# Designed miniproteins, single chains, continued (3): the designs that were tried, part 9

Each design is a single chain, and the fold is of that chain. pLDDT is the mean over its residues in the fold that is shown.

## One batch from the design tools (miniprotein)

Design m8305
Fold by ESMFold2-Fast:
Structure m8305 (fold): chain A 73 residues (1-73)
Amino acid sequence: SPLELVDRAIDALVAGNLEEVREIAKQLEEMGYTDLARIVRKAAELAESGNEIDRGVALVALATYRAILRSKE
């Protein structure tokens, strides 16, 4: 489900595994969740900058979409 993929993306982002975050974005895009895939990909781009603020923004964005997806179940 997209919720499980977003949860995995958050865990990967916290672990610093940006390759897994990008792979999850690709999986979401292949499943037809194009907008969500773009958000996950942007989170990886922000975290890649190495800036603590950008990393925080990426985590908040993914956590927000996780909450939205959870509310629709």
Scores: mean pLDDT 80

Design m8306
Fold by ESMFold2-Fast:
Structure m8306 (fold): chain A 89 residues (1-89)
Amino acid sequence: MTPEERLLEAAKRIAELAHDPSLTKEQVLAEVRRILDELHAAGVLTDEEYAEAKQRLDEIAKLPDDQVPAALLRFVGELVRRHLERLRA
């Protein structure tokens, strides 16, 4: 699996987690953190991208529950965008 395929699969998983009504905010955020750890361990995210992503998740964790799904979709879109921009540079 290419780094881009791993990132797109992770993006899909995060979007599915954001819209899963059976999961609490804490469970969703814990799974997203785990996905980021996997991407970083696989070398898909740079150290800088990983640090920024963790900070942004901490900011999302402070949002009201009803704002978390939309924030996670923006978050995953930004991860994909930054990765693609890095590959084109």
Scores: mean pLDDT 82

Design m8307
Fold by ESMFold2-Fast:
Structure m8307 (fold): chain A 58 residues (1-58)
Amino acid sequence: SVSALIEEAMRLMAEGQRAAKAGDLETARRLYEEAKRLAEQASAPKLVAEAERMIAEL
């Protein structure tokens, strides 16, 4: 469902933030890219933009 895609995307973004804080930028990027993909599948433009911002800040 769309709700499940959004929930998973947000979970991946949280995991990516933890990886980034730990200095694992490669893992953070991968998790943010996956979150963006799920957000795109869910047609959630604000979540796509948030994932793109997090990637750009790495």
Scores: mean pLDDT 88

Design m8308
Fold by ESMFold2-Fast:
Structure m8308 (fold): chain A 86 residues (1-86)
Amino acid sequence: SLDERIAQLEREIRELRVQAEKGDKEATFELARKLAELGELYAQKGDYEKAAELFEEAARLAREAGDMAAASSFENQAKTYKKMAE
């Protein structure tokens, strides 16, 4: 189910946060990608506010990891979901 996918992804995100906090850039980028995936799942549930917040965090982490293309993509998606939440 969608809720089972969300629960599994949230567990993976918790583990990646520990690795990213230690300064692992690969873990930081993977965390950004998993947050973007979680944002898409919340958007599928109609929670556009939560989706926008998750994509904003994903964009910030992608910039920290040095992936400016991913950061721009995630930022644009966050803006889209913010408009859908209005």
Scores: mean pLDDT 89

Design m8309
Fold by ESMFold2-Fast:
Structure m8309 (fold): chain A 110 residues (1-110)
Amino acid sequence: GVKITMPESVEAKEGETVTLTFTSDESTIGKSPVYWFKQKEGKEKELLIKLNNKRMKGVPERITASKSGTTASLTIKNLKKEDEAIYYVKAYDEKSKKWVTSPGTKLTVK
C-alpha cells in the first residue's frame, strides 16, 4: 500500500512562518497533483489547495503550496491562531489507481 510520510505534530508561534512537508513515492506525489485540506476542531474538512499550488477562494494569500519530486509542502506565513488545525494531503496513486490520504499533521499555534 502507498503511504504519505508526514510529521504527527508541529508547533509554532503566532507571527512565525511554518512549512509542513509531506513525502511519498514516485507513483503518488511524484506523478500526480496533490490536494491540501485543513480540519479545525468541530469544523468540516476544508479544501485549501488544489493541483499542487492553486489556492481555493477565501484561503488567505499567506498560505501557499508547492510540489518538488516526491515532496509536497504547505507554507503558512504570519501564523494566526485560526491556523491551528489538522492538515491533510490527498493524492492519486498511479500504480494502484486509488486516491491516498495522509494521516494528518496537527499544527499547534502558541
Scores: mean pLDDT 81

Design m8310
Fold by ESMFold2-Fast:
Structure m8310 (fold): chain A 86 residues (1-86)
Amino acid sequence: TDYEEALKEGEKLIEEDPDNAEAWFNLGLVLVKLKKYEEAVEYLEKSIELAGKATAEQLRLKAEALKKLGKTEEAAKLEAEAKKEE
């Protein structure tokens, strides 16, 4: 899978519909794959805000990015929340 291409398509989607929570989440996922962890956290936070509720998948992905940034305590809290969401 071409993550650079996926990033470009996702950026186009959020430009056309900035309230599309799924598009923000998919961009966050792509950013994690590209090792752009700070941007990934920002995009995942936007996705959660727009959705009004965080899924276990969103919380775990954000926790992975935070661990890579050395924010291990914040990541552990999100992993605990993800377990409550299934």
Scores: mean pLDDT 83

Design m8311
Fold by ESMFold2-Fast:
Structure m8311 (fold): chain A 100 residues (1-100)
Amino acid sequence: MEEKKKKAEELFKEGVRALMRGDYDTAIKKFEEAIKLYEEAEGKDSPLVARAYTMLAEAYLLKGEIDKAIEYAQKALEIDPDNVYAREVLKRAEELKKKK
């Protein structure tokens, strides 16, 4: 379990770095891999899983995949309803969906 958590943390950090560079496809892949390993190590309702879903939603939002951004922000909020950043990502995605 500890080894999976460390690998997930490395993948999460790689995803954040990719996101900062505007490499949204790499960020998405890294966050999806991190989520799998966090779920296996900590369980599906872990705050670490919620954090990774929030960043996955942000990556999809920046890529312009609005429906996926909404989906993953909602998944983050299902785990952590008080997550301000996940709520802000969801609000931004919903506003963009109304414009399109």
Scores: mean pLDDT 86

Design m8312
Fold by ESMFold2-Fast:
Structure m8312 (fold): chain A 83 residues (1-83)
Amino acid sequence: EIDLSNSNLTGNIPASLGNLTDLTKLNLSYNNLTGTIPESLGNLTNLEELDVGNNNLTGKIPESLLNLPNLKRLDYGNNNFTD
């Protein structure tokens, strides 16, 4: 589990986070993160919860995340995503 919520993080979500394949929970909420969600997060096949809410993230939610087999919670609210 990685909880970096409310940590004043800036810049992009690094694609290298997709290398942490044993990760079950990732919370990056309430930061100043920009850019897009990297498609490499779809490599996190053990991920059960992803919270990227309350950031400045843009683009679309990657299809690879929507196809994660164990993902039961995906929170991406209060960002600048397009649909």
Scores: mean pLDDT 82

Design m8313
Fold by ESMFold2-Fast:
Structure m8313 (fold): chain A 93 residues (1-93)
Amino acid sequence: GFLDTIEELAKENPEKVKKGLEERIKENPSDAWTWTALGKVYYIMKDYEKAIEAYKKAIEIDPSFKEAWALLAEAYEKLGKKEEAEEYKKKAE
C-alpha cells in the first residue's frame, strides 16, 4: 500500500521522500495519511521524537486512524516509554 511504498522509498533516500511529503502537507495539511507517512520516514531515520510529532498530528486530524495510533506506540517503545506505548497500542484496537 501507500505506507509500504513510502517505507521502501525512504530506506533508499529518506531526505527526498521527506521533502516530497512536506510539500504535500503544505498543499493539504489535513491529510492524516500524509502526516502518518512523514512520521514513518522520521522513524526510519531514527528520529523518534519527530515521528511522534507527525503521528500525533495525524491522530489530531483523524482520531479513528488506528494505523497512526499503532505507529505512535512503536515510536514510544523505541524511546523506552513503555507505559505510554501500551496506552497508545490500546487506542489502535
Scores: mean pLDDT 85

Design m8314
Fold by ESMFold2-Fast:
Structure m8314 (fold): chain A 62 residues (1-62)
Amino acid sequence: ELLELADKLSIKIAEKYGSEEREKLNTDSDPEKSIERALELGKEKGDEETIELAKKLLEKLK
């Protein structure tokens, strides 16, 4: 489910990169942009799990 995947992504970002990065995602008014930021963060860090979760969420936001 979309919300469950979003929660998993948010938790993973907080655990790996800190609560500050998670807070940045939550302040965006556009959920798609927030997820795109997480995708870019995952690419920058080489974190395939974060990249995969972000891509799944973007696909559901068509």
Scores: mean pLDDT 72

Design m8315
Fold by ESMFold2-Fast:
Structure m8315 (fold): chain A 86 residues (1-86)
Amino acid sequence: MKFEAEGELTLDDGSKVKAKITINEDGSGTLELYDENGNLIAKAELKDVKKISDDEYEGTLSNGAKVTFKFDKKTNKILEGKLELP
């Protein structure tokens, strides 16, 4: 089953970006980042996606950046998340 979540990620500088995260059953995935107007500003492949708890995931981008996020299990909205650059 394919998992999708949407919401905001916090960057290292404290700024926020809108994100859509897709996780495939094989642990691969995609991170898409959007500006406030809904324009796609970045897209990256996720690897080594781990389910940390019932409502939390961690994954690594191809450039070595790390993403972690909590989501609401009813809506699949990102409740809190961070994107840590390499």
Scores: mean pLDDT 79

Design m8316
Fold by ESMFold2-Fast:
Structure m8316 (fold): chain A 85 residues (1-85)
Amino acid sequence: MSVKAEIEVTLKDGTKFTIKGVVSELSERVLGVEGVNVENGQKISGKLHIDEKSDLTASEILEKLKKGETVTFETELGEVTLKPV
C-alpha cells in the first residue's frame, strides 16, 4: 500500500527539505519514499529507517496518514514529518 504525503525531513545538522510524493511500507520499520523535492524539482527515491526508540511501525504510520493524521517520528537521518495530502 502507498499513501500520498508531503514529507518534511529535518537532518541532524538542522537542514530541512520537503518532498511531495508517495510513502509505502517496505518492512515493519522501513518506509519507501518516492517523490519530488519541492525546492529544486529533483526526483527523490529513498528509504526512511524508523528509529528503534519509536513505538510506531511503518504500517501504523501509513494507517495514521490514511486517516488524515500528521505523523512525526525519528529516523537515522533525523526527524521526519509526514502530512497527508
Scores: mean pLDDT 84

Design m8317
Fold by ESMFold2-Fast:
Structure m8317 (fold): chain A 52 residues (1-52)
Amino acid sequence: MEPSEEAKKLAEEARAALDAGKRQEAIELAKKALEIDPEYQEAARVLGRAMA
């Protein structure tokens, strides 16, 4: 399924935040992406990694 552009941008920002060690910011951004597109696996993956 094609995720929305907004969800894609939020997931990319979440991944960048996670890579920078900003775990709480990554969690918030990934949650926002999933609120827009709950099936977006990339956002779910970032959230899982940030919460581990």
Scores: mean pLDDT 79

Design m8318
Fold by ESMFold2-Fast:
Structure m8318 (fold): chain A 65 residues (1-65)
Amino acid sequence: MSDEELREKAEELGREAVRLLAQGRYAEAADMLKETAELLKQLGEDERAERVLKDAERLYEMAKQ
């Protein structure tokens, strides 16, 4: 997969996470953000990947409540 395809995939997953979050589907939103972070890491965007991964961790905590 090209870097452009990885970026587009990450953007799609991020938008899906926003939709799921709006529906209160926190665990599913966290799954989308975790995949986004993995794609960002493949792109070498480690700082952004870490931020997105922390967002996913927070959403998993919200899903437990």
Scores: mean pLDDT 83

Design m8319
Fold by ESMFold2-Fast:
Structure m8319 (fold): chain A 91 residues (1-91)
Amino acid sequence: MKLTPEEFELEVRLALLEIQYAVAKLALSSGKPEDLEDAIKTLQRVIEELNRLAEEAEKLGYTKLAEDARSLRVDAQNLLETAQKKLEEIK
């Protein structure tokens, strides 16, 4: 099975965003204010890029890729809210 160049590019973009999400999740586990602030910035960017990726994938007919991007976007949004609450509690 040979992916189209366009589909391959979108798959690579999703994989990189999954890595950025995992790094942000690890930063949350440290509980340090600096790590929480970095995680918040990373998650905000990841959410924006996932929204763009999902829209692009949907327009090209890559429905499964669009759905995977939307799922990760929901996880990233939930993690962002958790990070923001933790940062507020530390104050």
Scores: mean pLDDT 85

Design m8320
Fold by ESMFold2-Fast:
Structure m8320 (fold): chain A 54 residues (1-54)
Amino acid sequence: SEKEIEALKNALKAMGYTDEEVDEFVKLYKELREKGLSPVDAYREALKRIEAKR
């Protein structure tokens, strides 16, 4: 939902992620959810991928 995505964006920004990293996270999260991952698994995998680029 849009509220779920907005909450995730706000949480990541509060954790010190840049706008670019937050946009990449949201893109990955949506793609992983479309592939059938649970919200928790999609969150963990998307976060792991953006952290690996730091």
Scores: mean pLDDT 84

Design m8321
Fold by ESMFold2-Fast:
Structure m8321 (fold): chain A 98 residues (1-98)
Amino acid sequence: MSSEEEALASVEAAKELVDKATEAALAGDERKAAVYLTAAAILASEAAQVDSPAVRAALRELARRLREAAERLEAAGKTELAETLRRLAELVERKAEE
């Protein structure tokens, strides 16, 4: 598998982990949410090492999903986790720009 294919797979896995983190947080399992978010951040960071327009586009989509998840968490009163997701979205978007 190429580095680009591996990076794209990592971004897809990160998106799934963000969804799982959001579900865990909404269920009140903030520790489980933190574990999923940490894993997602690691995968996104690894993917960002690949200089590819396709990977940059995938990272921008991940950043949008992180912002959507943050809005859902804020609406549920999970303000601290929502802020964490927004910071991750900003970092991911910055990596997509570079």
Scores: mean pLDDT 85

Design m8322
Fold by ESMFold2-Fast:
Structure m8322 (fold): chain A 116 residues (1-116)
Amino acid sequence: MIKLTESGGGTFPAGGSVRLSSKISGDTSRISIVGWFRQRPGEPEQFVAELTRSGLKAYAPEVAGRATISYDAEKKTLYLDLRDLRPEDTALYRHYAFDLGTGKTYWGEGVELRVV
């Protein structure tokens, strides 16, 4: 069974930077797409960034140029690096992982980021 364990949240200053991490446990051999969604208080859940197994990356316009998504295969850890933090980046960030073989998407519980 796949489990996603996010970390790296907390309270950070505007203009600063943060690295959010998510460790994947279980068999990752069929995971084809990994990414991040976020949910701001009182708003619908938003796409943030995505990385495919082939190495293609996609970013939401709101974070383009400030975000980097990367995956460490040895550590089975997905990263989201955010720079030039804004109060608008305050949200619950969740990792998702898509299993192409089953069509199933796995979700983490989320990590809270607050920008002040």
Scores: mean pLDDT 87

Design m8323
Fold by ESMFold2-Fast:
Structure m8323 (fold): chain A 103 residues (1-103)
Amino acid sequence: VTLTQPKSVSVKEGETAVINATASEDVGTDISWYKQKPGERPELLIYNTSTLAPGVRSRFSGSGSGKNFTLTISNVEKEDSATYFAQDNKSAVFGEGTELTVY
């Protein structure tokens, strides 16, 4: 299976960012989302498509099933500028990541 994400998304501070991931095959709902900043460890944001990881702020949300998945970041802050990766937990496949720029 392959997860396809847009290479980059740009949003204005205070607006909503939407990052889509498309699976080449039906992967059900076992999708996680990670945030990665340069030099830092990846941070788990969402697991099981829509469940927030402990300590993650409620402005992050996930949705989708089958082949189409979305990470939504409401009221974006400049510290949200990072690369976001979708992962299929069953195959351990990561998408190539989406670089989010907040301006």
Scores: mean pLDDT 86

Design m8324
Fold by ESMFold2-Fast:
Structure m8324 (fold): chain A 55 residues (1-55)
Amino acid sequence: SSAELLKMLEAASKLYKEGILSAEEVDAILRHANSVEEALALLSEEQRKAFEETL
């Protein structure tokens, strides 16, 4: 949904600014993830926890 995509973009942007996600990881989420589960599959365990806490 559009609301889910917006939350994913906001979470990815925040974690990028905090240095938890690289620009390459943010780009991968934007290009390849159609859901939160798909975004999480692209990330390490530590990054997944931070992403889930940010949503």
Scores: mean pLDDT 82

Design m8325
Fold by ESMFold2-Fast:
Structure m8325 (fold): chain A 79 residues (1-79)
Amino acid sequence: MPPLPPLTPRELAVLEALAAAGRPLSVREIAEAVGLSPATARRHLDRLEAAGLVGRDLITGRYELSPAGRALLAARRAA
């Protein structure tokens, strides 16, 4: 598999917020959950989407964990 890019603490916090919510979240909801501006949250989400760790619904604009994102968080919790 291609190597996963290194994650910042903020990007991990975004993934954890999505996991904790258990539902698709908007950029604003993610920004509020992790204490970021919507613009900063979007930049992190763009990188996480490019890495295949989150998916975006193009109709609603909401983000959710991909299977790879869930697997990464499970591995981090086990470590």
Scores: mean pLDDT 78

Design m8326
Fold by ESMFold2-Fast:
Structure m8326 (fold): chain A 60 residues (1-60)
Amino acid sequence: SLLEQYKKDLENTEKFIADLEARLAALPPGSREQVRAEIALNIAKAAHDYLKSKIEELEK
């Protein structure tokens, strides 16, 4: 179902966020890699919020 797909995507997004946060902690401050990882983290967090909202809509 669509709900099951969104729940799976949410779980995968949470794992991706955790991996990105761990990677950011290991990257040199001010590097291009750090900036790119920060952008990716912001996008992933926005996707997480979107998926949570969609799951809540479908669980009504």
Scores: mean pLDDT 86

Design m8327
Fold by ESMFold2-Fast:
Structure m8327 (fold): chain A 99 residues (1-99)
Amino acid sequence: SDFELAIEDALSLLGFELEKFEKLDENRYLIEAVAKKELMEEWEKKGLSKEEQIEIARERLKPLFEGLEEAGYKILKIEFEYDEETKKLTIKIELEKVK
């Protein structure tokens, strides 16, 4: 969909890759993204903690969240998951299109 492509492009510009885009109903979406390999490798080389990586990710994603809210989407949930073995940072976003 055009919306999925717009989300994928926005995430890519901010240093993330879209892993999952699921339309739950007419107004609800589940989005899963991961920090790009290059960004994760840079954070690892700098010895950044998972908490520091999450804060950087949150700040980097702020323009996307603001753009979604301006476009009439409510952010229902944002969840960050860090895998200690793979050092992968995953971001899960639940959206609802408001009336």
Scores: mean pLDDT 87

Design m8328
Fold by ESMFold2-Fast:
Structure m8328 (fold): chain A 65 residues (1-65)
Amino acid sequence: MEEVKELTLKAYGLVQQGKFEEARKLLEEALKLAEEAGDEEAIKEVKELLKELEEAEKLAKEAAE
């Protein structure tokens, strides 16, 4: 439970550093853990962060090109 939140926070830090691929790996790992635990709240939070990461990547790509 707390471990899932810790992974999402680490992913946040990676996004801040532009390490989107590493951040996504952490979020995917957090999602697996949340799903296995049946933690509906954590699942929603991780999915939200994955959407945010996808948007951040898209925005960075668009801004660069």
Scores: mean pLDDT 78

Design m8329
Fold by ESMFold2-Fast:
Structure m8329 (fold): chain A 84 residues (1-84)
Amino acid sequence: MKEELRRLLSRAVGLKLRIIGLEIELDKLKEELKKLEELPKTKENEEKIKQLKEKIKEIEKEIEELRKELEEVEKRIEELEKKL
């Protein structure tokens, strides 16, 4: 029981750190996007904007999936803590 709880707590910490890392990367990409949108509308800049928007969308989806995993892990932790 305590070993399972330790593994779940470790997993929860890992998920939280990964989410924080992705949120930092997302903020950086959003700043890069804002800077590119202030530049002249060249074909190269439009392509870079499109690529950044796609990358932002991918990271936002990954954050949502990780948050769902974290919720399931945290629910399992709460269930195990109630049995202690």
Scores: mean pLDDT 84

Design m8330
Fold by ESMFold2-Fast:
Structure m8330 (fold): chain A 106 residues (1-106)
Amino acid sequence: MKEEWRRRAAELAREAAEEAAKAAALATGKGTLAAIAAAIAAIGAAAGAEFGLPGEDVARAAEGAARAARAAAEAARAEGEEEAAREAEEAAELAEEAAREAERAA
């Protein structure tokens, strides 16, 4: 269907934001702030897809969210917070998938 990639990218980015928010709730200190940043970036990518940004712009936003989520996972692991790290890694994977869906439309 027309614009099916926008729906998929937005759904994946929203799921990435949810997992990043879970990571933030589980983490402390540096891990918490990094996970919050990842959640905000993922929300931005979802909004970009929904509000009609070009696929390349949505892909860049989703890639940014994935990088932020990976940084959050690393910060959580450094603090010994394995559950927070796992949620942040899941957020990164979902954001990377959102970026791939957006790139297919470029």
Scores: mean pLDDT 86

Design m8331
Fold by ESMFold2-Fast:
Structure m8331 (fold): chain A 116 residues (1-116)
Amino acid sequence: MVELTESGGGTVAEGGSLTLTAKISADIDDVSLFSWYAVQEGRGLRRVASITADGTVAYDPRVAGRFTISVDRAANTGYLNMNDLKKEDTAVYYGGAESAKTKLLYLGKGVEVKVV
């Protein structure tokens, strides 16, 4: 079982920046896709950003150009750098790791981001 421990959430002013961190309990080389998901009140789970094992990145159009996903392979840690935050970015954010062997997606417990 893969576990993710997220940090770096909080309350921030509109136009501000935050960096979310997800520590992955598995070797990152066993992860086919690292991703960030968001759940806003009254809305379903949405994939915000992803990075594949070969370094291919994808972003939700609502955050493209403002958010950057990255992975530190030596640290088994994924990041989401969030710039120019908007009130509509207020959500609980979950790090996600897809197992290369099983293709199962593992989510962390989530970290709250509130833009005021």
Scores: mean pLDDT 86

Design m8332
Fold by ESMFold2-Fast:
Structure m8332 (fold): chain A 55 residues (1-55)
Amino acid sequence: KEREELEEANRKVLEDLEEDLNKNSPLSEEEKEEVIKRMEEGLEFAEKQLLESLE
């Protein structure tokens, strides 16, 4: 359940970021995809570290 809640929160962060970039950002499509990808990788890393700390 904790993992599910964290995954949902991370997904929402990525969705909000994508929406903000599409509405308010002058970035190119490629630059927007790069920003989202980097955020996703960071969130995945943080999630893994948190879950491993519970081991």
Scores: mean pLDDT 76

Design m8333
Fold by ESMFold2-Fast:
Structure m8333 (fold): chain A 91 residues (1-91)
Amino acid sequence: MIELVPKEEALKQAEELAREIAEAIRAGSPRVASLAAAMALVLAAAGMGETALEILRAVDEAEAAVAAGADPQEVADRLLERVREILEKAR
């Protein structure tokens, strides 16, 4: 695969974006989709397209849960934990 970004840099940026996504969900911010897209692009640029898709699915599930009436605080906490587990597996 063509790698445009070093893996270690992509994982660091993704961890930072994961925290921002969690805060956006807690706040009900429309930024969730753009932050998730930025994370996916960073990971894909590092050759981690499968990891990017797994995280996008996790974000979609989190947004669906909030839309269905789940507590945004609990959803954000679980999403952040899940994304961290996904990123750790990708190391």
Scores: mean pLDDT 82

Design m8334
Fold by ESMFold2-Fast:
Structure m8334 (fold): chain A 60 residues (1-60)
Amino acid sequence: SPIEKKKEEAIKLAKLAKEYEEKGDYDAFKKKYSELLTLLETLPEEEKQKVEKEIAKIFE
């Protein structure tokens, strides 16, 4: 579904942002994190909450 594709893309963006953070590339991190936040706002609230929980684990 379109929602599942957006959720997969959000998780990919979160992982990519984490990689840039770990490398100290803060400009690339900020860009990917901004793209992630924009994508999350397009999800229904229940799906957004589920994805945000998974993203929180990535940023541990």
Scores: mean pLDDT 85

Design m8335
Fold by ESMFold2-Fast:
Structure m8335 (fold): chain A 59 residues (1-59)
Amino acid sequence: SAAAQEEAEKQRAIANAEQAKERYGLPEEVLEEVKRLIEEGRFDEAERLLVRAILDKTD
């Protein structure tokens, strides 16, 4: 169902954010904000924040 797919997408996005935090040493505050945006269905904003935080750490 659409609801089950949406929930799976949220879980996948959260797992990706948690992996990025561990891999790149992102601040806890960034992970919390990304997870909040994902739970609100704001996937584009969550991805932008996560990518920006990774770039700030790797460049």
Scores: mean pLDDT 82

Design m8336
Fold by ESMFold2-Fast:
Structure m8336 (fold): chain A 76 residues (1-76)
Amino acid sequence: MINEKEVALAMAQIRAAVAEVAARNAEKRGDEEEKRRFLREAARAYREAARLAEELGDEELAAEFRARAAELEARV
């Protein structure tokens, strides 16, 4: 049975992916404000995913999400 933290992790990953797609679409439109907003949202979602992965004992996955969040934050 999937526990609540596993569901939360999956939701955070989906939120991050959706925000990254939205940022790319905003960039294609030349909308720098929307792009920055979605990049911040994606970074926040990856930070949440990292916390949940760490709580689930997956330190490697948590480190990967933290690195991705930092990359996105650097682009804002």
Scores: mean pLDDT 86

Design m8337
Fold by ESMFold2-Fast:
Structure m8337 (fold): chain A 66 residues (1-66)
Amino acid sequence: SELEEAQERLRRDPNDAEALRRLGEIFAETGDASERAMAVRAYEEALAIDPNDEAARAALAQLRAA
């Protein structure tokens, strides 16, 4: 699954910004408040590594507006 794929990448490289962004996308789609909080954290970590990720910035802004 995409979740397992992202988690596997992070086990091998905890600074994998793409994997963190994917994790954020997965958690954001589930709709639960706790999972939205996890999505925010994942996007923040992805942006700390890759501040030029426009998709992550846009997704984080949308989550903050909800």
Scores: mean pLDDT 81

Design m8338
Fold by ESMFold2-Fast:
Structure m8338 (fold): chain A 58 residues (1-58)
Amino acid sequence: AARAEALRALLENARRYGPVEKLTVGPDPEVVEAARRLAEEFGTEITVDPSRLPALAA
């Protein structure tokens, strides 16, 4: 939930400076699901990059 909400806020903030054409996310299923939904909403292309894993919280 928190990651999906943060991703949405980040995308909305980035969009303020111009159209977001591409969004690269890690392979976390929650993030991928949220990014896919946001891409549909904002017309942004999604790429899943397994090398871009977010730091795991302890």
Scores: mean pLDDT 64

Design m8339
Fold by ESMFold2-Fast:
Formats: sequence, structure tokens, C-alpha cells
Structure m8339 (fold): chain A 75 residues (1-75)
Amino acid sequence: SSLEEEIRKLIAKLPETLKRTATGIFNQVLQAKEKGWDKSVIDDAIAMLRTMAEALPEYKPILEEIIKLMKEYMS
């Protein structure tokens, strides 16, 4: 729960367009965790966040932290 709250807090710091995308990806992470799916099922979603981090250097630190926490949440 605290990890989920920290992820939501970081997403809230993103601009609207990035926030919507990151929220959609986090909903996929929450669904995978709830259903007991393997963490590999979110690999494409995580890859999308990583691509955004590479393309948008100003948001890279926040996006990389979100990716890190999402992976920890799926562990």
C-alpha cells in the first residue's frame, strides 16, 4: 500500500499527457498484481515508460523512479 501511494505521488508530478499514460500503465500493473500474473506481462508497458524517459530528459528522473517502484511492486 505504501509503495502504491509513492507511485501515485510520483505520477501526480508529471504533466497531464504523461500522467494519463503513466496512470494507464500503473492500472495494468495493479491488475497484474491482483490477478497474480507474472511480471513479464507488463514488460511492454514498462518499455513505453523507458522510451518516454529517454525522449524527455526533463522527466527522466521521475519516470525512472516510477519504473523502479513499479518493478518492486510486481516482485
Scores: mean pLDDT 83

Design m8340
Fold by ESMFold2-Fast:
Structure m8340 (fold): chain A 57 residues (1-57)
Amino acid sequence: MEEEERKLREEAYEEARELSVEEVVKLAGESEREAEREGYLEAAREKAEELEKKFEE
C-alpha cells in the first residue's frame, strides 16, 4: 500500500482523538478520501467502545 494513504489515515486518527464522537462522525462523512475516512471511523469506534465501558454499572 502507498505510504501517503497510511499517513493520511494516521493524521485523521490523531486529529479525531481530541474531538467528540459526533464531531468525528461528521468529519468522516465529509471526507473525500477513503484513508482519511478510515482514520476518523477508527477513532470513533475506539471512543464509542470507551464510552460503552464507562456506562457499565
Scores: mean pLDDT 74

